# Ledger of designs, part 43: designed miniproteins, single chains, continued (5)

Each design is a single chain, and the fold is of that chain. pLDDT is the mean over its residues in the fold that is shown.

## One batch from the design tools (miniprotein)

Design m17469
Fold by ESMFold2-Fast:
Structure m17469 (fold): chain A 90 residues (1-90)
Amino acid sequence: MADSRARALLVFLDTAERALEAYKAGDLEKAKELASGLLLLMRGEDMSEAPLEEQIEKVEELRREILEELRALLPDIENPEVRAEVEAAL
């Protein structure tokens, strides 16, 4: 339940952070691949033709939404390992 949702959100959060790290490092091809893929999976938005800067802005927004949902789920997480991973991500 909350644990399964939290685990899925942690995977999406990792992908979002990798996209942002690639963008900051100047690896624009990797940033675009990760950002467009994540936005398609999480929001159903095909951003493939959008400027990379717009994709990154949406990834930062999505990362914030994921962190807010993880905070809301934290009291309901029963698995201590999952809880520790969420607390470390917040």
Scores: mean pLDDT 84

Design m17470
Fold by ESMFold2-Fast:
Structure m17470 (fold): chain A 71 residues (1-71)
Amino acid sequence: SFAEELEALMRALDVDGSGVITREELRRYYESLGLNLSDEGLDVVMAHFDKDGSGVITRAELEAWLAEVRA
């Protein structure tokens, strides 16, 4: 289900349990998929998700993105 996919992504990305996804957690996720992103590549991905400029990706931002790709 959508909720299970969101929770699985949060568990995979938010390894420290902070409730937000940091740049380093995003790097680890891509590395787990066999993708080694440069710092510039991570900056682009972060800018895409981090619409408020907080420097982290919130659960709400991830949920909105997942809902869009699932539509």
Scores: mean pLDDT 73

Design m17471
Fold by ESMFold2-Fast:
Structure m17471 (fold): chain A 82 residues (1-82)
Amino acid sequence: MTDEDILKKAKEFLELALKVGSESFGPEVKEAKRALLEEKKSLSELSPKQQETVKHLAEIYETLKETHPGELEKAVEELIKE
């Protein structure tokens, strides 16, 4: 997965999470939201820990998209409630 693909998928996950009404993210996800959606940072501008979080979000989104086609919003909502 390229850095551009990682950013795109992580942003799509975060935008979908906001759409389903969850504003109560864990600290790592909230930091990623700020960096990617508010500060518009590239992957290389993030700390190693933030890069790890963004990559993890991109992997989660890809997995949900593959395993829950047509139910992506519900899958994201249930994941956030964990």
Scores: mean pLDDT 72

Design m17472
Fold by ESMFold2-Fast:
Structure m17472 (fold): chain A 74 residues (1-74)
Amino acid sequence: SARDAFDQGIELAGQKKWDEAIAAFEEAIRLDPRFAPAYQALGELYLGLSKKNNNDPKYIAKAKEYFAKAKELA
């Protein structure tokens, strides 16, 4: 389910397995495109990646896009 994929993503992010966490959250969105928590989690993850990568604009842009989608779905 979308929730199961989301829960896996949270666990992977906790382990700092960023690429695997992103894939799990993307799978949650594939299973339920309206699953707002997955978009919120991707936004938070990309914001974290931006902070670790000297505020790289690519990560900031992705974070903003996912947060906007999460807000739209709430």
Scores: mean pLDDT 87

Design m17473
Fold by ESMFold2-Fast:
Structure m17473 (fold): chain A 85 residues (1-85)
Amino acid sequence: MAKEVLEEMKRAIEEMKEKFEAFPSLDLEEIQKVTTEVQRKTAEVYRKAMELMRAGQDVEEARRLATEAMEIATRMIKYYLEKLR
């Protein structure tokens, strides 16, 4: 159902934001694990967004959530790479 899919997407984004907020207090190893996990979550959010768009339901919200997830993931990956230096 569209409502369930949107809730799952919002949950994933909320989890990503919470993990990103914790990054300054995490060790490099934990940051690496979280970064890998959020890449997978971002792919799942994008896939769910495409399903909603195909069904013609909540297209604007689905696209917005997918974009937000990708932006957060990109910022987290950049943070990890900066920590490696």
Scores: mean pLDDT 81

Design m17474
Fold by ESMFold2-Fast:
Structure m17474 (fold): chain A 80 residues (1-80)
Amino acid sequence: SALEEYLERVIKSTEAVGKTADDASFQTSLNNLKGYIKGVAEVDVEIGQRGIEMLREIGEKLPEKKSLIDQMVAELEEYL
């Protein structure tokens, strides 16, 4: 679906930021992604949950950002 394709693009963009940005800049990107995943989940909760799964995968690829990602995952899981 168009929502899944756009979500994948936003998550890939967030991963790219995580490779080069400081923690404060990365947190801004995570906050934007959080808002998007929440909005998608209101339309299709399964796509929102898929977004959380993909975010966990970024945490495995970016160990130095894992703490920030794990906090965001916990907040999204509590919301959904």
Scores: mean pLDDT 83

Design m17475
Fold by ESMFold2-Fast:
Structure m17475 (fold): chain A 105 residues (1-105)
Amino acid sequence: GAAAEEIEKLLEELAKSTDPEKIEELKAKIKKILDDNELSVEELLRLLELAEELLRKTKNPYVRRALAELRLAIARKYLEVSDDVALGIGLVLRALGDLALLELE
């Protein structure tokens, strides 16, 4: 739906941003849309795949951290709304592990 399409556009904008303040603004906006809107499990999985793809392509440390945090937020939302609890837990644990590694490097 419209909310998922807006998040996709904002994730792409975030990945291309070089300004730390703009990156934090975009991250906050994406989190708000995730919290304020009902997204399907299929939409959440597509957003998760996009966040993971962008995270693999970026070298900017501010963008990497913001995308890792957003990946975790999307994975948590999937766990909340999906009947596939095992997949939901797996997605959250992988996102947490990757975010923890960024904090240690």
Scores: mean pLDDT 87

Design m17476
Fold by ESMFold2-Fast:
Structure m17476 (fold): chain A 87 residues (1-87)
Amino acid sequence: MTITVFEQDGYVVIAAEGITLEEADEFAFRARILFNAFVDVWEENGKVVICFKGITLEEGLEFAKMMAKRFGGEVVETDEPIAKCPF
C-alpha cells in the first residue's frame, strides 16, 4: 500500500490506496482529536483522500507514518497539487 502526502494551498492532503472509506473515516476521526484539526475524508479515483486544515506538513507526515504502521504501507511525500480540499 502507498500513502502519498502533499501540502496544497495551506492544506495537508493524504491519499491512500488499499484501505476502505470506512477505515479511513475511523482513522481520521482519531487524527482530528489528536491534532485538533479540521478533517474531511472522501474517495477519489480509487484512492481514499484525507484533507487536513490546521496542521503542518510535518504533522501530516507523522499521521501518514501511523497509517503505514496500522495498514502496512509506505509513505511518499510530494509537492505536486492533487485533490481540492472542501474547506
Scores: mean pLDDT 75

Design m17477
Fold by ESMFold2-Fast:
Structure m17477 (fold): chain A 106 residues (1-106)
Amino acid sequence: SIEELIKRLEELIAKLKEDPTASEKLIEKLEELLETLKRLEEALKNNDEERIIEEVQRITKLTKEIKELSAVDKSPLSEEVKKLALEIETYAGVILLELAVKKVTK
């Protein structure tokens, strides 16, 4: 669920903030991803298809940037960051697919 992904991301950000080897840019991008997920959750509650598409596109861009930053980051949490970013990107992709299906099967 999106609520579970939001909680996991909040916990990961908290862990990274305790790690002096973690990149501030990586943390900032993860916080931006967290805000985007919260906006996606609101768009889903409102059945706002245009906003859902916009937030999913934002997630795709952010997860790519986060993966690139985590590849050069010295934190031992970098692999956990990559895995969670992939899970979030996958979840966002599934939402777009469900919207497409919903338009042809009422």
Scores: mean pLDDT 82

Design m17478
Fold by ESMFold2-Fast:
Structure m17478 (fold): chain A 72 residues (1-72)
Amino acid sequence: MEVVIKPGANAEEVIEALAEAVVNAYKEGGDLAAQIERLYEQMPKEVVIDEQKALEVLKKKMEEAKKEEEER
């Protein structure tokens, strides 16, 4: 499924979309760089991403994805 940032998305929604794109690329493969560039183009100009918050959300989702694969 393609990850999309909706018009008017807030910073939390943008962070979640970016994290989902990374997790999907990890699980299914694909061009992560192209997906991230596309999502950045869809990001509202007024949204400022907190890099520390984004990294924490990404780490949590990656750990959950890895644990899910290990428990299969």
Scores: mean pLDDT 73

Design m17479
Fold by ESMFold2-Fast:
Structure m17479 (fold): chain A 74 residues (1-74)
Amino acid sequence: MSPLEQEALALIEETERKVREMVAAGVPRIDILNYVHERMREVGRLMAQLSPEEQRRVEERLEEAAERIQKLID
C-alpha cells in the first residue's frame, strides 16, 4: 500500500469518525453535509494520483463510508 493510498484511506476513516462526533454533539445537518462534501473533494484529489487498482480499493472504502455517513445524518 502506497503512502498516498494510506492517506486517502485515513482521511475517509477520519471523516466518518468526525461525522459521528458531530452528530453526537448536535451539529446541524447542513454543517455536517458541508464538512463531508469538503472532505470528499479532498479524497477525490488524492485518488486522481493513485494507480487504477489503488483507486478501486479507495472507491470501495469510500462507497461503504458514504453509505454509513448517510445513515448517521438521516
Scores: mean pLDDT 85

Design m17480
Fold by ESMFold2-Fast:
Structure m17480 (fold): chain A 82 residues (1-82)
Amino acid sequence: SKEELEAKLEKMPGVIDDLEAQAAGLPPDVQAEVLRHLDEARRHLEKAKEALRKGDIEEAEKHFQRALEHLLRASRLIEEAS
């Protein structure tokens, strides 16, 4: 639903910030790759918000899924470097 998607999008910035904080102590090359994925997640989050504002729920869900994929990649990089 639109309300469920809005709630998920509202929580995304906090998840991104938490992962960025976790990356701060990693080797520079790993940190750079994590930050690249977090930047892509932020871009897709903004596109999801814009699509939702325009009433395009399907496009918003698509961008939300792309943001999640980048967050999962960032999380895996952090876990592997720990």
Scores: mean pLDDT 88

Design m17481
Fold by ESMFold2-Fast:
Structure m17481 (fold): chain A 81 residues (1-81)
Amino acid sequence: MKLAEELVEAVLAGDVERADALLEQLRELIEKDPLTGLYLLAEAMARVAAHVAETEPEYAEEARAAAEKYEALAKKLKEEL
């Protein structure tokens, strides 16, 4: 639980070692439970894109579109869980 939130925090902090360790945990989860793993990946990507949309005006439109796409994917994956 909170793996997606921890991954987002590590990525936004530029903590490469922590991000790599969390991505490895997510990769193992995807291999063992693909729906849960992909759902958490989609949630993490949506949150990163939403943050970019708020903090990077040059990329705000593209980041908002990405956030919406990943949120929609996460919703579909959650329905299959």
Scores: mean pLDDT 79

Design m17482
Fold by ESMFold2-Fast:
Formats: sequence, structure tokens, C-alpha cells
Structure m17482 (fold): chain A 64 residues (1-64)
Amino acid sequence: MDYVLVTPDSTARVEGPREEALRALREGARWIVSQRPDATLVEEGNTVIIRGPVSTFTWRLLPA
């Protein structure tokens, strides 16, 4: 496994190149945003920040 996706509440392992890992990160983040229409998504390199009106989630993609 080439990458580890880390969120505040969970950890998932992703195989393959950075592109595949980033796709997994984006799909997961989009799922959370879909549950919270008042949330915004900010992508910064290997980090994704999901901002809501009262909470913020930071997801990071780390090399394994």
C-alpha cells in the first residue's frame, strides 16, 4: 500500500500512485459534503479541508 488516508475519525489505506490516492480522498470528502449542504470543500495538495458552519474536518494523504 503506497498511501494512507487519515481523517480525524478513521484511517484508510490506498494502493497505487498519488492520482489514485487523491481520487479516493476526493470521493470520500465529497460524500461528507453531500451529507452537509452547508459545508465547503478546499483542496490543498495532499490535504482536504471540509468546512461547515460549526465544524471543520481535515483529511490528509500520507505516503506509506
Scores: mean pLDDT 70

Design m17483
Fold by ESMFold2-Fast:
Structure m17483 (fold): chain A 100 residues (1-100)
Amino acid sequence: SSQEQQVRQQIQDVIDQRGQVVTNTQQAIDDMIQNGGDMNMINQIGDVTQSGSNQVNDLIIQSRRYMDQGRYDDAMQQVRQASQVIDDTQQRVDDIISQS
């Protein structure tokens, strides 16, 4: 169905977006280390990104489970929530960096 294709595409988009946030966060951590950054802030960024990544993984697993059941509306809801978690994680990382 078109909804199945849309869910599959949005799961891939979420995976790609998470990968970009991980790459950007690692670059920010590397820059902080090079400039003598606060290890407590680096640890907070690590905790926020790990928590966000775990939530996104759980939501993707649940979305795939709903797809296997033919429940595409429920699958799409999980994908939308995963996208929101990625956005929230990025905002929290940006807020921590802005406080340094």
Scores: mean pLDDT 88

Design m17484
Fold by ESMFold2-Fast:
Structure m17484 (fold): chain A 59 residues (1-59)
Amino acid sequence: GALQNEINKLIGQILSLIGQRLDLELKLQRGELTKEEAEAQIAALDEQIASLLEQLSSL
């Protein structure tokens, strides 16, 4: 139903953002990003993940 579709969408978005976060950590380890660039982008992703988790918990 519509509720399950919304849950699946939110989970998919959360997993995508977690994957992006992992990619940033790997790039930082490889020296492809500065610490400042990585911290800023990871913080933005963590904020988005927290927001989506809050939305998921409200369903």
Scores: mean pLDDT 88

Design m17485
Fold by ESMFold2-Fast:
Parts: C-alpha cells; structure tokens; sequence
Structure m17485 (fold): chain A 92 residues (1-92)
C-alpha cells in the first residue's frame, strides 16, 4: 500500500471550517470514485480541523492509503480539484 498526507488550508474566515469540511468531503468522494474505476479501494484517516493562529489559517490533514501508485495519483488530483473548487490551498 502507498500513503500520502494531504493538507488543506484556508484563511480564518467565518466560513473556514464549513469550507474545509465541504472540500475534504468532496475530495474523499472523488478519490473513492477514481479508485473504483481502477477496481481498487482507498482509505482515509481524517484529522480534526485545527487553527494555525500564527498564519491566520484553518488546516485539516487527511492521510490517504491507496493500493497502487495510480490510485495515489488519482487521490492527489482529487485533492487539487476539491481545493480549487472551494478556494483552498492544498499541500502534500
């Protein structure tokens, strides 16, 4: 199995937590769908949302486990698309 840490970041706005929750939910749905097209499974370990007070941001980390490098790359693309759609930054 292959693992990837995905970190979503957004500015400290009144909707920051809801935006992170929506982005992570969309990311997981997209990654599951992509893995299913490969005949594979993907797993997630979702950390709680935390406030980075020094940077004025909220962050949420998700650890992804995939059966193949192709599944991991599909998860990476899913994270980039979800972050873009919700106006968030993503890092790996």
Amino acid sequence: MHTLEVTFRGPDTPDAEARLEAAVQEFMARAVAAAAELGERVGFDVAPIVRDAEKGQYVQRVTVTAESEAGLEAAREAALEAAKRHGLEVEF
Scores: mean pLDDT 84

Design m17486
Fold by ESMFold2-Fast:
Structure m17486 (fold): chain A 89 residues (1-89)
Amino acid sequence: EKEEVYEKAYERVRGLARKAAEAGLAEEFRRLAEELREEARRAKDPREAELARRLAELTERLARAIEAGDEEAVDEAAREIARLIAEYL
């Protein structure tokens, strides 16, 4: 079950990252990371705050990897996002 969630999340994130790289949408991911960071600061639940903080860090790493055209870094960030999603679901 957790492995299935991870696999599906990884495939979706990887696919979106590839499309975003081709479309030049890295800036949208930077904006999302900033929004997640603000959500982490405002979250009253420590678990929600930690999830938002970790998602913000990974989303920012993904944006940087897309901007750099670093396919290995994009894949690595996508895998970590998928693991985080599987961990909290």
Scores: mean pLDDT 79

Design m17487
Fold by ESMFold2-Fast:
Structure m17487 (fold): chain A 96 residues (1-96)
Amino acid sequence: MDEAVLAAAERLAEALRAEGHDELAAAALETARLLSELGEGEAARAVLRHVGFLVAEGRYEEALAFLAQVLERLRAGDLEGANAVLAAHGIEERLE
């Protein structure tokens, strides 16, 4: 498990919870955890970076929808679907 990725996810989640974005915080943590369990630390870092960008722009609903789509695909074992979501959001990193 990538401790640096999980630490970054925890910091983002704490900041989001402090502002009342509990569902988004939980989605970010769970996505980072699942990607780290798959050994996809680079993709996890890219996902957190993208969420951070959307949050900085006040695009909380878009960030939550993005994470919900990624989580749905990861939980289904649909790596091609997860990669399609990443591509749709301009993320270059891919799951193997």
Scores: mean pLDDT 85

Design m17488
Fold by ESMFold2-Fast:
Structure m17488 (fold): chain A 73 residues (1-73)
Amino acid sequence: MEEEIEKLRQELEELARAFVEKHSGDLARVVTAAGEARKIADELEKQGVNPELAKKLRELGDFAERALRIAGR
């Protein structure tokens, strides 16, 4: 499982790097989307609705911002 998570993280970093090269002007939109994913995850967790989805959204938001920060610099 750690191997799968690490592989996903590396793939996200590669995708983010390619995305930055191709869409350097649109990074703010991706960051905004990541923030929205966290907000939705927080709301779902508070309502007790689909906790697995909420956890995934929170993690995806964190992964996206981290990958963009690494690839963007």
Scores: mean pLDDT 66

Design m17489
Fold by ESMFold2-Fast:
Structure m17489 (fold): chain A 78 residues (1-78)
Amino acid sequence: MATELQKKAEEYRKKAEELRPRAVAGDPKASQIYSYYYTAALYYERAAVAFQNGDVERAQTLYKKAEEYEKKAKEIEK
């Protein structure tokens, strides 16, 4: 479980990094998608740590937040 969350964090971090050059160049859409994917990655990473520490309730809350930001990024991406 924690390993899968870590893989998701790495995946969305890579997606965000791919958008960084466009975001830095002043593309508002790229900047927004970058922000959402980066935030999703951070929440997936935090959820993985919470699961490793046995804090299932916190892990579930963080996982839901990660999914919310993932959906927001995909929605803008069309």
Scores: mean pLDDT 83

Design m17490
Fold by ESMFold2-Fast:
Structure m17490 (fold): chain A 65 residues (1-65)
Amino acid sequence: SVEEELERARRDLERQTEAQKQSILEEGERRGWSQEKVDEELALVDESRDRGLALLERRAAELLA
């Protein structure tokens, strides 16, 4: 169903978000980033994830109409 596809897409986006955050943490340690910079980069990933979720919701609304 469209609802199941949407939920699956949300879970996939969340998994990708978690992987990106792990990558940022590892790169931050390797490059000696400040905690403030790491937090800023993690916040950008969350913003990107939120925009992706909004797009999925909009697409789902079109498909469920």
Scores: mean pLDDT 85

Design m17491
Fold by ESMFold2-Fast:
Structure m17491 (fold): chain A 63 residues (1-63)
Amino acid sequence: MDDERRRQGIREAEERGQKSMDSVNYAKKKLPDLKNEEDIQRLAKETGLPVEAIQALKDQYLS
């Protein structure tokens, strides 16, 4: 009985982790192309990440 619940939980965790990682990886690819605040806001909208997260990534990779 717990095996199906465990399998579903693992699958959901994998899908959530994969989607978050895909969004972060996409954002990282676009970091060098960011020239102004509008680009940051646009990338945040495209990835679903908050502007603060995009800025944190920019600071980590471009500072």
Scores: mean pLDDT 69

Design m17492
Fold by ESMFold2-Fast:
Structure m17492 (fold): chain A 79 residues (1-79)
Amino acid sequence: MEPGVYKVTVKTDAGNTLTIELEIHEDGIATGKLYKDGELVAEMRFEVKPDDTPEDVAARFVERLSGAKATVLSVERIG
């Protein structure tokens, strides 16, 4: 997976649209910040696999925190 900062927009099966700021570090650690309606609602660090995409990591992060399935709508590299 390519290191960098990504903005990922996801939609849950509950109809919520969430934004994730995902910072992927060169050591395979990611920092995820979950935003709903512009407010930071969750932040955590977790390990990522070398073959993961930013989409895979973001969907997994949202599903782990919310229990709802997430569909990735867009991925934008911001850093």
Scores: mean pLDDT 79

Design m17493
Fold by ESMFold2-Fast:
Structure m17493 (fold): chain A 77 residues (1-77)
Amino acid sequence: SSPLDKSVVEAAMTAYKTLKAMGVPDEVAAKATVREAEEFLKARGEELTEEHKKAIIDAVAKEDKKVAEILEKLLSE
């Protein structure tokens, strides 16, 4: 994995953990996680790849399987 691949997962996970700590609904946390990943890559002239999507879903699934399922749905649309 590239250093950028690790950094996008870390940025997404920071957004997820922060919002969950604030007590926001699962769907809100999931949408913000996707937005953070997309914005992180867009700022660097890159787009969210299938490998990035899988890595983010896998990372969130270790913390919360329900939010990971919402992410899978959001990223497949």
Scores: mean pLDDT 82

Design m17494
Fold by ESMFold2-Fast:
Structure m17494 (fold): chain A 66 residues (1-66)
Amino acid sequence: SSMAQQVQDKIAQANQKLAQGDVEGAQKALEEATELLGELSGTDPESAAALLPAVQAAKEALDKAK
């Protein structure tokens, strides 16, 4: 899978964990998504820019759940 797909998969995992009330699992998935997004920004900045709003939305949802 592409790195962009891996970021999307981790965002989906974070959102799923939040829906289940698993705040710690969501935080872990979001941290992994953020690290992958950082790597992606160095190799494919356009895909990284497109995914940034989804990562930010997941982070805001996580912060509200804490």
Scores: mean pLDDT 85

Design m17495
Fold by ESMFold2-Fast:
Structure m17495 (fold): chain A 70 residues (1-70)
Amino acid sequence: SGLDIALALLQKEYGLSEETLAAIRAILESGASDEEKLARIVALLQEAGLDEATARRIAESLLRLVREGG
């Protein structure tokens, strides 16, 4: 899926751990609102060492991907 490709690229590009990728997937698969998912993914990516602007762009892209073709 597009999501699987995106998560693999994030692992390669930013060195994200398997635990972080699994947590992102769980958030995206949850029944939470898009706003709540965005906030949780941004916080998780910042904990992994990404700056807020980069984390927000990634989170928005992942949410769009899941909505439109993931």
Scores: mean pLDDT 85

Design m17496
Fold by ESMFold2-Fast:
Structure m17496 (fold): chain A 73 residues (1-73)
Amino acid sequence: MEEEIARLERQAEGNEAGAQTARILSDELRSKGPEYQPLADRYDETAAKMEKEAEELRKQAEELRQQKEEELA
């Protein structure tokens, strides 16, 4: 259980870092010109997806913590 919670938290952290990188790449593409806007938009979509996945992973980790506390009570 604890190892599983830690794994979910690490995976959430990875998704958060990936989202930040995608945001940076999106901004760089926009600076190159309007013809790169569709690619920049795709990186923003990827970042948003990673952010949402990280949130879900953190929620799952918290739910597992709650279950563990209830089982031990």
Scores: mean pLDDT 82

Design m17497
Fold by ESMFold2-Fast:
Structure m17497 (fold): chain A 100 residues (1-100)
Amino acid sequence: SKVDEFREALLKFVESLNPTPEELEHFKELIDRLRDNPVAAAEALLGDLFNYLIERKMSKEEFDKAIEGFLEVAEKYLTPEEVERLRKGAEEMKKIYDKL
């Protein structure tokens, strides 16, 4: 299904960030919730990705690349209106990151 393709794409994306086993398990749980509500699960995953990048003190360039990579995956599977909601959240996250 399209939802299962979205789940697989997000899992591959998260694994590319080299998370710890505990972090990966948490992301997998959120990714599994895409079957219930894809938009809500994607919003939750974006928030957890933001916290992950802050905790690891990623460079601004790596932060921007990770957030843009997430949005690129979302654009393939969500509607334009749903992606716009994610983009607004991501822009606020980028502003917060710039202050760190």
Scores: mean pLDDT 85

Design m17498
Fold by ESMFold2-Fast:
Structure m17498 (fold): chain A 74 residues (1-74)
Amino acid sequence: MVRIDESAGLSREQLATIVRAGLAELEEAYAKHRDDEEVRAQLAELARTLARWARRHGLEELAEELDRFYAEIE
């Protein structure tokens, strides 16, 4: 797994690819477990964390997509 601190030396496009992959994984997990309150809470926390990380690295559009995902599942 790629850690947040491993973003050092990566291009903006590579960072965006990591965030998009994370969002896709969260969306897939939500689709499979949409009625599981515990899973939804975990996905919301991960989406919030990933959105903050994306925004910190200048990926504002992806952070907004993660914020929309967060709003959808809570």
Scores: mean pLDDT 77

Design m17499
Fold by ESMFold2-Fast:
Structure m17499 (fold): chain A 75 residues (1-75)
Amino acid sequence: AEEAIERLKKEAEEREERLRKGMEAQVKTYKEQIAKSNAEEAARLQKQLDISLETSKLMLEAYRRRVEREIERLR
């Protein structure tokens, strides 16, 4: 049980790191597009980026809660 919990925690950390890197890649891509856009399109892309980042943060929090519940079940 202890070893299974430690393994799950390690896998969760790796998945969280992958999600974080994915968010950073999205930010970079949107910022490049914003720099090439007119003011109206730039504002629209900024809003889309903000929504995308908020969604990613919520998904990460939901994933953390699922992992915590799974750890509790393994007790």
Scores: mean pLDDT 80

Design m17500
Fold by ESMFold2-Fast:
Structure m17500 (fold): chain A 74 residues (1-74)
Amino acid sequence: DLEELREALLALLEDENDEAARAIVARWDEFAEKNAEIYRENVAAGKVTEVTKLAEGMREVIAEAAEEYRRRLA
């Protein structure tokens, strides 16, 4: 779930001094939530096929990108 991913990202950013990193992750977080909304709506409409697969792949890409970005900020 994208929400679990969000929690994981926030846990990685418990450093109180890294306000810029938190802001960037917040942006990724919003992007991830928007994508989740889109695919959930398609699922509700009965269009679960490739849309569900695509959304899951996109979630992984966002997670990997966020982790890579965090690594660069370190």
Scores: mean pLDDT 58

Design m17501
Fold by ESMFold2-Fast:
Structure m17501 (fold): chain A 55 residues (1-55)
Amino acid sequence: SPLQRQLSVLQARSLALQVELDFAIKKGDQELAQQTQAQLKQIQQQINQLQSQIS
């Protein structure tokens, strides 16, 4: 399914951003951490929307 493929891509990107967020926090980059967290929230919303369509 195209939706399942899109979901997998978004989940992989979410994992990458979570790693980036952790790194930003550990190095004390508060601005980068806040930006990465905002991107994570956006992707999480997209994942939730796609999951509702394929469930």
Scores: mean pLDDT 86

Design m17502
Fold by ESMFold2-Fast:
Structure m17502 (fold): chain A 59 residues (1-59)
Amino acid sequence: MSGPEVKEIQERLAALGYELEVDGVYDEALRAAVIRFQREYGLEEDGVADERTLKALDA
């Protein structure tokens, strides 16, 4: 996953107060932020922005 989808995820997380850059690259910093988001929302903490994670992020 890269490009526009990754930027959208980064923008959503940044809007929620997660400290990360919107560069369109799925790096370790973004993966850590995704894991933290998944933990806060009771999702599987795999660091993968799957459909369930994206749906929760849009809420």
Scores: mean pLDDT 76

Design m17503
Fold by ESMFold2-Fast:
Structure m17503 (fold): chain A 80 residues (1-80)
Amino acid sequence: KKELLEKRKRFTKGLLDYYARLAEISGDEELAKLFREGSEGNIEAVQKALEKMKELGAHPSVIKDLETVLENLKEIEKEK
């Protein structure tokens, strides 16, 4: 239903904005830019951010969150 789709969009954007802020605080401006682009719906930016986080050895919970976000964005794209 439309309500669920809108909630999914807001959650996904909020989580990506949160990770963008954490990347800024840690000094990784390129990673922060990728997360900001992802919060605007850029699936490729989220994929690049996920790969970079894996290379940096990010905690498994962070990787799982980003994989969930990526799947949410793909599902949203299919419905549009």
Scores: mean pLDDT 78

Design m17504
Fold by ESMFold2-Fast:
Structure m17504 (fold): chain A 76 residues (1-76)
Amino acid sequence: MEELERLGREILEAAEAGDLLAVMEKVAELSRKAIEAGVPEDTVARLSREILEAAARGDLERVRRVLEELLKMVEE
C-alpha cells in the first residue's frame, strides 16, 4: 500500500507540474502493481486512461478522485 500511495502522490505532483511523460511512466508502474494486487486488468486500464485524460486537461481534482478509486480497489 505505501508504494501505491507514493506512486499516487508522484502522479499528482507530475500532473500539477504538467509533466505528462512522468505521469505516463508512473501510471504504468501503478497499473502493474494494482494488477499484481488483484485489481482486474480491464478496470486498471479504464482508470489509467481516465487519469491520463484528466492530467492532459489539467483536471487535478479528477486525477485525485480516480487515484482514490483505484487505491480503494487495492484495499477491497
Scores: mean pLDDT 82

